Designed miniproteins, single chains, continued (4). Designs and how they scored, part 89

Each design is a single chain, and the fold is of that chain. pLDDT is the mean over its residues in the fold that is shown.

## One batch from the design tools (miniprotein)

Design m15279
Fold by ESMFold2-Fast:
Structure m15279 (fold): chain A 82 residues (1-82)
Amino acid sequence: SAEEEKEKKMLEMENRILAAALRALLLDGASREEVIALARELQAEFEKETGIPKLSDEQVEAMVDVAEALAATTRAMRAARA
């Protein structure tokens, strides 16, 4: 259905944003503000490409919170293995 395809595209967008945020946090030492800006740029490009409405500021903040938690966990696991 159209609803199922829309949900799939939203999930693809969220996954792309999370992957980019995690990469920026782990590889580039990006700040929270830089990661939020990156997420907003990616969502704007996705809206332009697909016509699916961009995420709310609350949704973007929540995704960045998840990315920061994953980055912290990844750093802790790496430190424990050293």
Scores: mean pLDDT 80

Design m15280
Fold by ESMFold2-Fast:
Structure m15280 (fold): chain A 62 residues (1-62)
Amino acid sequence: SEEELRRLLREIGASEEEIEAVLAAETDDQVQALLTRAAINGGDPEALRRAYELIRELRASR
């Protein structure tokens, strides 16, 4: 769900602006760039994988 995604992104250290950017992203390249930035900031690899899965599910539901 969107709420689970928002919570995961906050837990990996994403700012509220970065979370909104992820949700507004229309391409996989945009999503990958944002998630890569979060990983460089010390994000957990498993949380990043789960966030990517939730983004894919959310986009597929639209």
Scores: mean pLDDT 71

Design m15281
Fold by ESMFold2-Fast:
Structure m15281 (fold): chain A 84 residues (1-84)
Amino acid sequence: SPFERFIERTIEELKKAIDQKRDNLAISIIKNALDTVLKTFSKEEALEFIDRIMELLDENQDKIPNYEKLKKIVEEARKKVESL
């Protein structure tokens, strides 16, 4: 599905940015992906995407200098989706 491919591509791009220590790129990827998800996919799909991104961030938190900032962005996006 378009949604499954979107998740897979976003996760792959995020993993690469984290491994390369491109912190600003990782922030941009997450912000752009959240904007797309909130505008394009269903509430259920948006929540699934957010959970999978949060899982990836938690798994790699020691590799992410701006982890707390990214976590806040994702948590704020979750609240917006839950209010839909």
Scores: mean pLDDT 84

Design m15282
Fold by ESMFold2-Fast:
Structure m15282 (fold): chain A 55 residues (1-55)
Amino acid sequence: MTPEERLHRRAFEANREIEAEKEANPDLTVSQYNKRLAERLAEIRAELDAEVAAA
C-alpha cells in the first residue's frame, strides 16, 4: 500500500468516527465538528509520517 492509500483509509475511518459522534450528539456545532476533524487528521498524518520514517 502507498502512504497516500493509508492516509485516505485512515482519514475515511476518522470521518466515520466523527460522524458517529455527531449522530450521538446533534448539539455538536459545525465549528466543533470541523475542529475535531482537523485535529484527528493532523494526528493521522503525524502517525503516518512516523511510520514511514520507521519503515
Scores: mean pLDDT 76

Design m15283
Fold by ESMFold2-Fast:
Structure m15283 (fold): chain A 113 residues (1-113)
Amino acid sequence: EIEKLEELLKENPDDADVYFQLGKVYLERGEYEKAKEYFEKAIKLSGGKNPEAYQMLGEAYLRLGEYEKAVEYFKKAIELDPNNPKAYRILAEAYRQLGDEEKAEEYEKKANS
């Protein structure tokens, strides 16, 4: 519920978890630019150590057609959590959109291992 999350931010403006939840809600609504902004704030406030936030930020960039940025953030998510099959599958999709079929196949295989 966006209204309740915005209310929580008024009480705690630097709450990384609230920014992350807002990012997820906007991503689900297809509001990818807002999702991107909220995930970027969540990452900054968490000190850059949240693999799920990087994965979701990459997904927002992928949906916006910014495939090189999507690859960058999915790789960051995998660096922090190498056992994330969804991040590997989405990274493969981003490489496919960039026309790099070889890397797409490599990461697809990693997702299914």
Scores: mean pLDDT 84

Design m15284
Fold by ESMFold2-Fast:
Structure m15284 (fold): chain A 103 residues (1-103)
Amino acid sequence: SDEELITELEKKLGVQLSPEEREKIKKNLQKPTKDILHYIVNKHLPKADEGTKNAFVQKLVEELDLTQEDLNKPASVLLQKVLEGNYSIEVYKLVKEALINME
Protein backbone atom coordinates (compact mmCIF):
# COMPACT_ATOMS: atom_id res chain seq x y z
CA SER A 1 0.00 0.00 0.00
CA ASP A 2 1.04 3.65 -0.38
CA GLU A 3 1.01 4.01 3.43
CA GLU A 4 3.49 1.10 3.76
CA LEU A 5 5.78 2.68 1.11
CA ILE A 6 5.70 6.04 2.95
CA THR A 7 6.47 4.30 6.29
CA GLU A 8 9.44 2.48 4.71
CA LEU A 9 10.70 5.80 3.26
CA GLU A 10 10.54 7.31 6.79
CA LYS A 11 12.66 4.38 8.06
CA LYS A 12 15.27 4.87 5.29
CA LEU A 13 15.49 8.61 6.08
CA GLY A 14 15.34 8.25 9.88
CA VAL A 15 12.59 10.89 10.04
CA GLN A 16 8.88 11.15 10.85
CA LEU A 17 6.85 12.87 8.13
CA SER A 18 4.04 15.28 9.05
CA PRO A 19 0.41 14.43 8.15
CA GLU A 20 0.51 17.17 5.47
CA GLU A 21 3.72 15.72 3.95
CA ARG A 22 2.20 12.19 3.95
CA GLU A 23 -0.93 13.47 2.14
CA LYS A 24 1.18 15.30 -0.51
CA ILE A 25 3.23 12.13 -1.06
CA LYS A 26 0.06 9.97 -1.40
CA LYS A 27 -1.33 12.38 -4.04
CA ASN A 28 1.95 12.46 -6.01
CA LEU A 29 2.40 8.64 -5.84
CA GLN A 30 -0.60 8.46 -8.24
CA LYS A 31 1.24 10.54 -10.89
CA PRO A 32 3.40 8.91 -13.62
CA THR A 33 7.01 8.10 -12.67
CA LYS A 34 8.19 10.24 -15.61
CA ASP A 35 6.58 13.35 -14.02
CA ILE A 36 8.63 12.78 -10.82
CA LEU A 37 11.87 12.34 -12.79
CA HIS A 38 11.18 15.44 -14.93
CA TYR A 39 10.46 17.43 -11.74
CA ILE A 40 13.84 16.37 -10.29
CA VAL A 41 15.71 17.27 -13.52
CA ASN A 42 13.88 20.62 -13.95
CA LYS A 43 14.72 21.57 -10.36
CA HIS A 44 18.42 20.64 -10.86
CA LEU A 45 18.77 22.05 -14.42
CA PRO A 46 16.01 24.73 -14.75
CA LYS A 47 17.63 26.54 -17.73
CA ALA A 48 18.97 23.54 -19.68
CA ASP A 49 17.66 22.74 -23.16
CA GLU A 50 15.17 19.87 -23.61
CA GLY A 51 17.83 17.52 -25.06
CA THR A 52 20.03 17.96 -21.96
CA LYS A 53 17.03 17.48 -19.63
CA ASN A 54 15.99 14.31 -21.49
CA ALA A 55 19.56 12.96 -21.22
CA PHE A 56 19.48 13.48 -17.43
CA VAL A 57 16.07 11.75 -17.17
CA GLN A 58 17.60 8.74 -19.01
CA LYS A 59 20.60 8.83 -16.62
CA LEU A 60 18.17 8.66 -13.65
CA VAL A 61 16.30 5.75 -15.33
CA GLU A 62 19.62 3.85 -15.61
CA GLU A 63 20.91 4.77 -12.11
CA LEU A 64 17.60 3.82 -10.40
CA ASP A 65 17.32 0.54 -12.38
CA LEU A 66 14.05 1.59 -14.04
CA THR A 67 12.71 0.39 -17.40
CA GLN A 68 11.19 2.64 -20.08
CA GLU A 69 7.83 0.96 -19.30
CA ASP A 70 8.18 2.06 -15.64
CA LEU A 71 8.14 5.73 -16.77
CA ASN A 72 4.39 5.47 -17.51
CA LYS A 73 3.57 3.59 -14.28
CA PRO A 74 2.48 5.36 -11.06
CA ALA A 75 5.26 6.88 -8.91
CA SER A 76 4.45 4.19 -6.29
CA VAL A 77 6.42 1.86 -8.64
CA LEU A 78 9.38 4.28 -8.59
CA LEU A 79 9.27 4.54 -4.77
CA GLN A 80 8.99 0.73 -4.37
CA LYS A 81 12.01 0.09 -6.65
CA VAL A 82 14.10 2.79 -4.92
CA LEU A 83 13.22 1.34 -1.48
CA GLU A 84 14.09 -2.22 -2.64
CA GLY A 85 17.47 -0.97 -3.95
CA ASN A 86 20.70 -0.28 -2.08
CA TYR A 87 20.90 3.50 -2.67
CA SER A 88 22.51 6.33 -0.69
CA ILE A 89 20.43 8.46 1.71
CA GLU A 90 20.80 11.34 -0.80
CA VAL A 91 18.70 9.35 -3.33
CA TYR A 92 15.94 8.84 -0.71
CA LYS A 93 16.07 12.57 0.19
CA LEU A 94 15.80 13.57 -3.50
CA VAL A 95 12.78 11.27 -4.10
CA LYS A 96 11.13 12.50 -0.85
CA GLU A 97 11.60 16.16 -1.86
CA ALA A 98 10.07 15.54 -5.32
CA LEU A 99 7.07 13.62 -3.85
CA ILE A 100 6.36 16.40 -1.31
CA ASN A 101 6.98 19.49 -3.48
CA MET A 102 5.66 18.53 -6.93
CA GLU A 103 2.31 20.20 -7.73
Scores: mean pLDDT 86

Design m15286
Fold by ESMFold2-Fast:
Structure m15286 (fold): chain A 63 residues (1-63)
Amino acid sequence: SAALEEARALVREAEEAIRAGDVARAGELLERALALANTLPQAERDEVGDRIAEVGRVYAEVR
């Protein structure tokens, strides 16, 4: 779905923000990705949820 694709894009942007040292932007992008994921059907939420959790763990290490 378009929303799933947007959630995936937000997670990729969050990873890029972490690599660039823009921790504040990474947090905002992850929050937006999580909010969008919460509106998705369970199957799509499961697909992006693991990725959000993975990037969220990296974010926690750098903030």
Scores: mean pLDDT 84

Design m15287
Fold by ESMFold2-Fast:
Structure m15287 (fold): chain A 77 residues (1-77)
Amino acid sequence: MIDMGEVEASLHVMAATVYEKIGEKYLKKGDYKKAAEAYKKAAEHYRKAAEAEPDPEVAELLKKKAEELDKKAKEVE
């Protein structure tokens, strides 16, 4: 059986990792506003992944990743 929650969480994690990489690229170029925007989008996707994740331990780790990215976005903005 395909767990739709796991599938949805996986898709959001993939989106989050793409936005993290985009944020890092902008940060290296000195575009702090675009880096912050990308990190905020990554954080949003990790939060959505945590909501969809059926494993509470994994969900908690995803929430912490989102919080770290929100803090990083505020620091570079």
Scores: mean pLDDT 85

Design m15288
Fold by ESMFold2-Fast:
Structure m15288 (fold): chain A 59 residues (1-59)
Amino acid sequence: KKELEEEIEKLREKIKELEKEIEELKKKGGSQLEIELLEGMIALLEGMIAFLEKKLEKL
């Protein structure tokens, strides 16, 4: 129970960090490929959160 909640929170914090990195890259005129990769990572982490939340509901 607690371990799943802690893992979900860690993933949410990671998403916030990646969102900040994307904003900084956009401001500095960074690579579109790098931005797309970071967006893909966020989508993957969101999927992981959804999976873990579904598991938590069954406990």
Scores: mean pLDDT 81

Design m15289
Fold by ESMFold2-Fast:
Structure m15289 (fold): chain A 70 residues (1-70)
Amino acid sequence: SPEIEEKLKEFIELASEVQELADKKNNFEIAKETKKIYDEVLELLYKGELTVEKIEEAIKKLEELKKKAE
């Protein structure tokens, strides 16, 4: 659906941003957690179980990790 595509794009861009921040800070823990969230979302996408709500939950987790990395 268009809503899933738009939210997924937002999620991917944020995940990339958090990974870059974690790498610059040498924060291996944040990098691992970001990858875990990314892999979980992609797994749901491959299974056809991805919803807007699940993407929004993942985005919130990434925003928390971004704040923790700063």
Scores: mean pLDDT 87

Design m15290
Fold by ESMFold2-Fast:
Structure m15290 (fold): chain A 55 residues (1-55)
Amino acid sequence: MLEQVEEFVKKSKDLEKAIEVLREAAKFLEDLNPEEAKKIKELAEKLEKELEEKK
C-alpha cells in the first residue's frame, strides 16, 4: 500500500493536494494502524520538505 501511495504522489500534478490527502489518511489510521499511519505521516513530511525546499 505505501508504495502505491508513493506512486500516486509522483503522478499527481498537484503535490500539495497529495500531501494533504496523505496527512488526512495518517490521522484516520492513527487508532487503527499506528505503524502504517506513522509511515504515511513521514512520507507526507518528506514530500513537504522537498516541495518547500527547506533546510
Scores: mean pLDDT 71

Design m15291
Fold by ESMFold2-Fast:
Structure m15291 (fold): chain A 87 residues (1-87)
Amino acid sequence: MELVEEAKKKFEEAVKALKEGNLEEAEKLEKEGIELAKKAIEEGADPEEIMKIAIEYGIKAAEAALERGLISEEELEEGKARAEKAL
């Protein structure tokens, strides 16, 4: 499904922007990815597939944010625990 692929690309671009320290671009790309993911679900995409993409993005984004000093190790572990509980 095209929308699923586009959402995944936006999330991957958001992670790259976070690693580069471009927080404004990362936020914009994340928002675009979320909107595409919502449209994909509305068009009949598998919610489990979208959830896996979102969880993977969330973990990678949190790791990038930790490397930049934007979040604590405690916040990263809490986020991972929340993601694992959602599975």
Scores: mean pLDDT 77

Design m15292
Fold by ESMFold2-Fast:
Structure m15292 (fold): chain A 97 residues (1-97)
Amino acid sequence: GGGEAAREAAEAARRAARATAASGGRRGAIGAAAAGAAAAGAAFSAELGGGPGGARDAALNARAAAEAARRGGSTEEAARAAEEAEEAAERAEEAAR
């Protein structure tokens, strides 16, 4: 259901933020801050929006976290976490229908 997919998107967004922070450097720090803010948004949406709207908002935030991780991350782990966040966002979008 949409609630489960939204929670999965929020968790994937958090992993993307963490992996980006682990990449280090100024670029990694800026990317991690952006991904972290997006992850917080995804979590908020998942917690408050048990319906399709919450899943859709969680998906948007997870995609934002994935983009921040790709931009700021320099490791294979960050790239993988970004891909997982994008996939989780896609599943949350499908669950929002």
Scores: mean pLDDT 81

Design m15293
Fold by ESMFold2-Fast:
Structure m15293 (fold): chain A 67 residues (1-67)
Amino acid sequence: MEEELKKQIRDYVSKYTGSSIAEIGGRTGAELLRRRGGPEEEIRREEEYAEEARKRAEEYKKKIEEL
């Protein structure tokens, strides 16, 4: 039971961390493209990527809090 819980915590923390990094990357990419006058479609794709990553991070954060 204890070992199973530790494994689950490590898995959720890993996924939460990865999703949080992806969110930051997407938002930073969109910001950089916007400042450089990049194509609106490229900016939109980065924003959408960041938003999906944010939702995944929120999902895993909730799972961690429920452990």
Scores: mean pLDDT 84

Design m15295
Fold by ESMFold2-Fast:
Structure m15295 (fold): chain A 83 residues (1-83)
Amino acid sequence: SDLEKGLQALRQKNYEEAVKYFEEALAKDPNNVTAWTNLGLAYANLGEYEKAIAYFEKALALDPDNLSAQLGLAVVKAILKGQ
């Protein structure tokens, strides 16, 4: 699946490839919280902090209890304020 390919790319630190697969996963299922969360993580690793925040917030809008999205959002906001 596109989600699994995205996760594999993320593990290999191929962040741009991970973005592509997570976007393809979301085109099929826009409610995929895992894809939104990992898209945020991929963009954070690319230094695209404002995009990362938007995607973590989208994940939290769908699942407010998603710990990975909560943690990712907090970390990226801290980085952005510290720059």
Scores: mean pLDDT 89

Design m15296
Fold by ESMFold2-Fast:
Structure m15296 (fold): chain A 76 residues (1-76)
Amino acid sequence: MRLRVRAGDDLVAEVEVAEDATAGEVKRALERVAGLPAEGLGLLHDGRYLADDAPLRSFGLRDGSVLELGGAPVAP
């Protein structure tokens, strides 16, 4: 499926991932396509941060869906 990733109101990139892809795979695709470091990216859907192992399909995401980039959570 093809997803659109935004930072605020800016479109950062469109990425293509498998139907069963995780948020971590979207971060990896963003690093490859847009050169963004996957380490330190937060992905948001419906105002919530997605864990790297979160399956996108479980959130109802489909071809043409939008994800948001957020600030990185505090890492230990």
Scores: mean pLDDT 73

Design m15297
Fold by ESMFold2-Fast:
Structure m15297 (fold): chain A 61 residues (1-61)
Amino acid sequence: IEELQEKIIKLIEEYLKKQKVSQEAIDKAIEALKKSFKENKDLPKKVLDASIEYFEELLKE
């Protein structure tokens, strides 16, 4: 599940870079997301898989 969290973080980072969000803002968002995952460790794998699929599709446009 940690690998899935890492994968979704990378996809979100790539998406934000594509949207021309500043690196400082991206770093802050990623840290907040990592903290959220630590606080919500029981988040189902299926939800993470669906999120990954969503962002992968979004990056394709």
Scores: mean pLDDT 70

Design m15298
Fold by ESMFold2-Fast:
Structure m15298 (fold): chain A 62 residues (1-62)
Amino acid sequence: SAGEAHLQAVRDRLLRAMEQVNADESDIKELREMEARGAPLRDLQRYMFEVIMKKLKEKMEG
């Protein structure tokens, strides 16, 4: 679809953000399993964003 290149760029940025927040191995494993099952890019990006938000909340609140 129009915009797939933009969605791939967003995915790259989200992967970098996950590295910066020290995403858990279990979160990385789940992401890889979703990709292996052919999950749409939008679902992958949503999951990545949720992982990032979870880790940021953990750092703010303990």
Scores: mean pLDDT 77

Design m15299
Fold by ESMFold2-Fast:
Structure m15299 (fold): chain A 90 residues (1-90)
Amino acid sequence: GEEERRRELEEEIEEAFEAMILAVAAIAVDKVGLEKAVEWALEILEKLRRERGLEPLDEEERERLRRELEERIRELAERIKRLREEAERE
């Protein structure tokens, strides 16, 4: 239906933006550290939620998201570091 297609498109766009934010944060870890990269990503995602008219995260939801972001950004940063080291070895 029309509503389902609109929702699917909005979800796809949101996922793409989240992926980009995580990638930028992961790249930034090397310069600013994990904690600052996670805080930046969290702030940007909260701003996007507000612009979409979604309810603000409560303290518990915010802490949960922060922990999820920390794990995901750390993992991505480690993968990026390995890819850079492999590229330099050619």
Scores: mean pLDDT 79

Design m15300
Fold by ESMFold2-Fast:
Structure m15300 (fold): chain A 74 residues (1-74)
Amino acid sequence: SKTLFERMAEAGLPEAVAPLIEALSSPDPQVRLDAARALGRLGHPEAIPALEAALSDPDEAVRAAAREALARIA
């Protein structure tokens, strides 16, 4: 089944951007990973500073997802 963040990204709603940026600060690495992927699919430039911060995430998968998201947006 799709995560909440996957559903938000597929909906393409601009109001999804702020909650997803907040989710990048979650203590759960799976939540941060899903948020980074969703922000990459939305492609909104407002997410760039938060995704750049996620490049320093302790979780390697989160860093990879943030890099891929930035490549789509920039």
Scores: mean pLDDT 81

Design m15301
Fold by ESMFold2-Fast:
Parts: sequence; C-alpha cells; structure tokens
Structure m15301 (fold): chain A 74 residues (1-74)
Amino acid sequence: SYKDKAIEELEKLLEEMRRLHAQSPDPEAVARAIASLERILNRLKNEDLTQDEIDSLLTAAKKMLEIARERVAA
C-alpha cells in the first residue's frame, strides 16, 4: 500500500539519521531530529492519513535529513 511504502521509506531515513548522529558536530540537534522522525513514523503507523498528508510528512522528513547532512559536511 501507499502507507506501507511510506513507512519503509521513513524507516530508511531514520536509520540514516541515526548513522549521522555519531558523526555530527551537533549531536543534540540530530537527536532532536531523530525524535521528530520517530513521531512522524508513529503518525504514519497509527493514524488514518490521506496521501497528501503522508507526502507532506515525508517531504518534511527528507528536509530534516538534508539539513543534518549539511551540518556534518560543514
């Protein structure tokens, strides 16, 4: 289903964020981002969300990972 694929994608983003946590010059910021991604994952699993809502949450998650990557690279 669309929801199951979104959950799988978010779990992969979360795993990458956890890997970046060990490398981050700001581990507290990455820890907060991990907590936010875990909240999004919980919403995907437990709420009856529309496809548009799922897309918005995935877009937000991808942006959080992009910001974390930039901070590690800087």
Scores: mean pLDDT 83

Design m15302
Fold by ESMFold2-Fast:
Structure m15302 (fold): chain A 74 residues (1-74)
Amino acid sequence: SEEVLKKLEEIMREAGVPEEVIKKIIESAKKALEQGIPVEVVINVIELEGLHLLKDDPEKAKKVLERIRELKEE
């Protein structure tokens, strides 16, 4: 869903993730969705990537993951 991807972009921007990183993650997510991978699986992969990207700032990582989990509950 394009709306889920837009919300993911917004969450990452609010957290201060660099635009280049955001674009790469969203591009990968779009390709996965195009190939028929379920949205839930794509979001799980983004959660894992988010943890890795923010490993030097665990408080920021937790905040981003919490917002992404809210998206999954929809």
Scores: mean pLDDT 73

Design m15304
Fold by ESMFold2-Fast:
Structure m15304 (fold): chain A 89 residues (1-89)
Amino acid sequence: TEVGELLVRAAELVLEAVRAKKEGNELEAEIHIGLALIQLGIVERLEGEDERAREAVELLREAIRALEAGDFERAEELARRARELAEEL
């Protein structure tokens, strides 16, 4: 679905942001986070969102928060789980 494709892209952007931040490239991480947030905003405005899509959005929001707090392990785990859910949509 379109929602699934947007969520997969958002998850990949969060994973790229984690890599950039681990490398000390905070500007690149910020750009990837911004792009992920745009994808999530689009998903939230679409009609007929199912519960799995909502769960994936919540996981990605939590992943971004974990990344901003410096918890790279948690951010990666949450983003990968969101991607897995999105691939089933």
Scores: mean pLDDT 85

Design m15305
Fold by ESMFold2-Fast:
Structure m15305 (fold): chain A 60 residues (1-60)
Amino acid sequence: SSATELDLSSEAGAEEAARHLVEVLREDPRNEAARRIAELLVQQYPGSEAARRALELARE
């Protein structure tokens, strides 16, 4: 079930955001905003697989 408050604080919310970031970065890997968000997600959820994938795409 979704939490309407602080969705980004939940692992489920972070995974959804990371999935969207992967799509954005696949289209435009030079997107600075998406890169920043990916870095923040990895720092907040270092165990999140989707966040790590987004960061790898942002770097390359």
Scores: mean pLDDT 70

Design m15306
Fold by ESMFold2-Fast:
Formats: sequence, C-alpha cells, structure tokens
Structure m15306 (fold): chain A 100 residues (1-100)
Amino acid sequence: MSKESLEAEVLTAMGRIAASLGDFELAEKLLEEAIELAEKAGDWRSLARALRELGELYAKQGKYEKAIEYYEKAAEAAEKAGDEKLKKEAEKLLEEVKKS
C-alpha cells in the first residue's frame, strides 16, 4: 500500500469520526482530502470508501442530491477496485437515499 493510500484511509476514518461528533465542516474537508489522495494513488478501493463516507455526510445533512452523486461515484470506484462487497454497500445506500 502506498503512503498516499494509507493517508487516504486515515483521513477517511477521521472524517467519519468528525461527522459522528457533528463537525460536518471538518468532516467534509477531511473526506475531500482523502478523495484527492486516493485519486493520486490510483487506489480505487480507498477512493470508493472516501466517496461513500462523503455521500453519507451529505445524506445526514439532508443534501440528498449530493449524497446520490457521491454514492454513484463510490459504486463506480468500487467496481473498478473489483470490490463487490463495497459496491453493494454503496448501491444499498443509493437505494435508501432515493426513497427519502
């Protein structure tokens, strides 16, 4: 795993924690940085996870159009990673937000 991939995973975890504490501004910043690092690394799996978490952040804020956009991007990245489990997780979240 590259340094950028590891850093992206750490930032994704930190963003999720920030969101759980209600710090949505910090969560968005951390997740956007995680996305950039995962893209730079060419790590589709880390990218899919960061995109999914950013989608969940937008859904928690009632920003459903953005949540849909990021869940679709997460599913695409998961497919490119060959991670069927991560793809199914993103598709389930996409179905749930479309019903909201």
Scores: mean pLDDT 87

Design m15307
Fold by ESMFold2-Fast:
Structure m15307 (fold): chain A 54 residues (1-54)
Amino acid sequence: METLTFVSDKPLPGRVYPTIDGVKKVQSYPNSRSLVAVVEKSKRDKAIEHINSL
């Protein structure tokens, strides 16, 4: 697993988002523009596509 951090152009609500195969966790934090995901290295590209769809 590896941790990926994505930066939004606007503030995100603090919540846990749906996961897909190869993505263990997707979470944003209140008052943060960052989304943190825990993903399998081999599924990195699919994880990025999933997160961009949120």
Scores: mean pLDDT 73

Design m15309
Fold by ESMFold2-Fast:
Structure m15309 (fold): chain A 62 residues (1-62)
Amino acid sequence: SAAEEEAAKKAKEHLEELGKAILAQNPEAEVKVEKLSDTVFKLTVKIGDEVKEFVLDARLLL
């Protein structure tokens, strides 16, 4: 639906903003935003040997 498409767009934008904020504090970090499904997105952050993942379901924004 149009509402789900808009929510998915916002979810991706939120994770991209979070990744940008993390890079500002950790310039050596590797960040990646991935689409897992039509409504689920994942931000992966790697700092040295540590890997952290943040998952956002766009349906929570509906």
Scores: mean pLDDT 82

Design m15310
Fold by ESMFold2-Fast:
Structure m15310 (fold): chain A 62 residues (1-62)
Amino acid sequence: KSTKKYSVKEAAKLAYEKLKEAGAEFLLDRFGARSLEELLNLPESKQREILKALGFEDSDLL
């Protein structure tokens, strides 16, 4: 994969899809986001914190 840079919103969508595939959507409840829409409505700083908790690195984000 030649480039892996994602916007915070794109990374959030990918993280949500991964959680759905794993049946672990409930992990988002810990951060106050029970759905993709709620996750995307959080401030970018909060979205970045969640993405880091889910294994995204700063190098993966724009």
Scores: mean pLDDT 72

Design m15311
Fold by ESMFold2-Fast:
Structure m15311 (fold): chain A 60 residues (1-60)
Amino acid sequence: MLEEIKKIVAEDLGEETAEKIKEALEKITDPQYREIVLQIVISELSEESAKKVREIVEKA
């Protein structure tokens, strides 16, 4: 899940930014806060990449 999200984020925002986002999400223990951060990340992506990330999150 997080590896697939990182791959999509790296295509839009760059690999360095994607790595930092993955690390931040892994450190977040609060499920509610994790969802908020994920929504912020999704809002910064292209419409196409945002749809892919939403599908991954919904399946998990």
Scores: mean pLDDT 77

Design m15312
Fold by ESMFold2-Fast:
Structure m15312 (fold): chain A 68 residues (1-68)
Amino acid sequence: MMELEVLEESVEELLEKYGDEETAERLRRLLEEMKTADDAKRLELLGEMLRLAAEVTGQTEALEATLA
């Protein structure tokens, strides 16, 4: 359980640095949903959060290239 929360915080930190506002809002909704979900749903939501983090890192690379 605690490891799951630590992973969530790590993902949130990553998205805060690289994610835009709408991505951060999506992450917050997933975190709130996990607080009320059972263990099985929490695992599924964690997977969705990890996927979102992967998409954000790809987006930041594209944005950085556009900015340059």
Scores: mean pLDDT 66

Design m15313
Fold by ESMFold2-Fast:
Structure m15313 (fold): chain A 64 residues (1-64)
Amino acid sequence: STVGLVARAGKDYTAKSPEELSVKKGDLLLVLEDVDDEYVLAKNLKTGEVGLVPKSVLEAAGPA
């Protein structure tokens, strides 16, 4: 389960629809909801924007 976790964007991604979130490699995202097997609903902690992000874009945040 990824809900309630902070994940890192492993690569740049440009939103293809108004429902999707654009991210830059290294951005930290708060996972709000696990939508399906391909997407999460996340908040970009740098920009404050919320939207759908492909799971393939995300990496787990490293341990401290």
Scores: mean pLDDT 78

Design m15314
Fold by ESMFold2-Fast:
Structure m15314 (fold): chain A 86 residues (1-86)
Amino acid sequence: RRAIELDPNFAEAWNNLGAVLRALGRLEEAIEAYRQAIELDPNFAEAWNNLGNALRDLGRLEEAIEAYRQAIELKPDFAEAHSALA
């Protein structure tokens, strides 16, 4: 598996787009935007947490739990992900 250059600016832009789409209630589009952020930066704990929030809002609770687990594994002190699992 070749190392891919991670672009935090593109990942952050997709994460921000997801947040806007979620605020507009466009939850499935928000999920796709967060998935693009994760594709560009798989270690982006905030994108995993935001994906969990959007999945939870859409009622995909099992997928939300898995996204929150990824956020916690990448950043164990991520308080929002911990509170979602507690």
Scores: mean pLDDT 78

Design m15315
Fold by ESMFold2-Fast:
Structure m15315 (fold): chain A 78 residues (1-78)
Amino acid sequence: MLEEQAKKLVEMLKKLPSMEPFEETLEAIAEELGEAGRKAAELLREGARALKEGDEEKAIELFKKAIEIALEAEKARE
């Protein structure tokens, strides 16, 4: 479920002492999935910003969109 995956991302980000490990993950996604990966990374970055602003609902919605883009890109490469 996309909502469950988005909630896992929220919990992971809350446990990080800094955004550096998250940014490294975004770079890896962009490199592996190309244009779709870059779009997913931008949505994940926007979601992380919303989470820092206290808008967890917005972060979850943005993370869901990013996960959908990444999954569609991976499916297209099969």
Scores: mean pLDDT 75

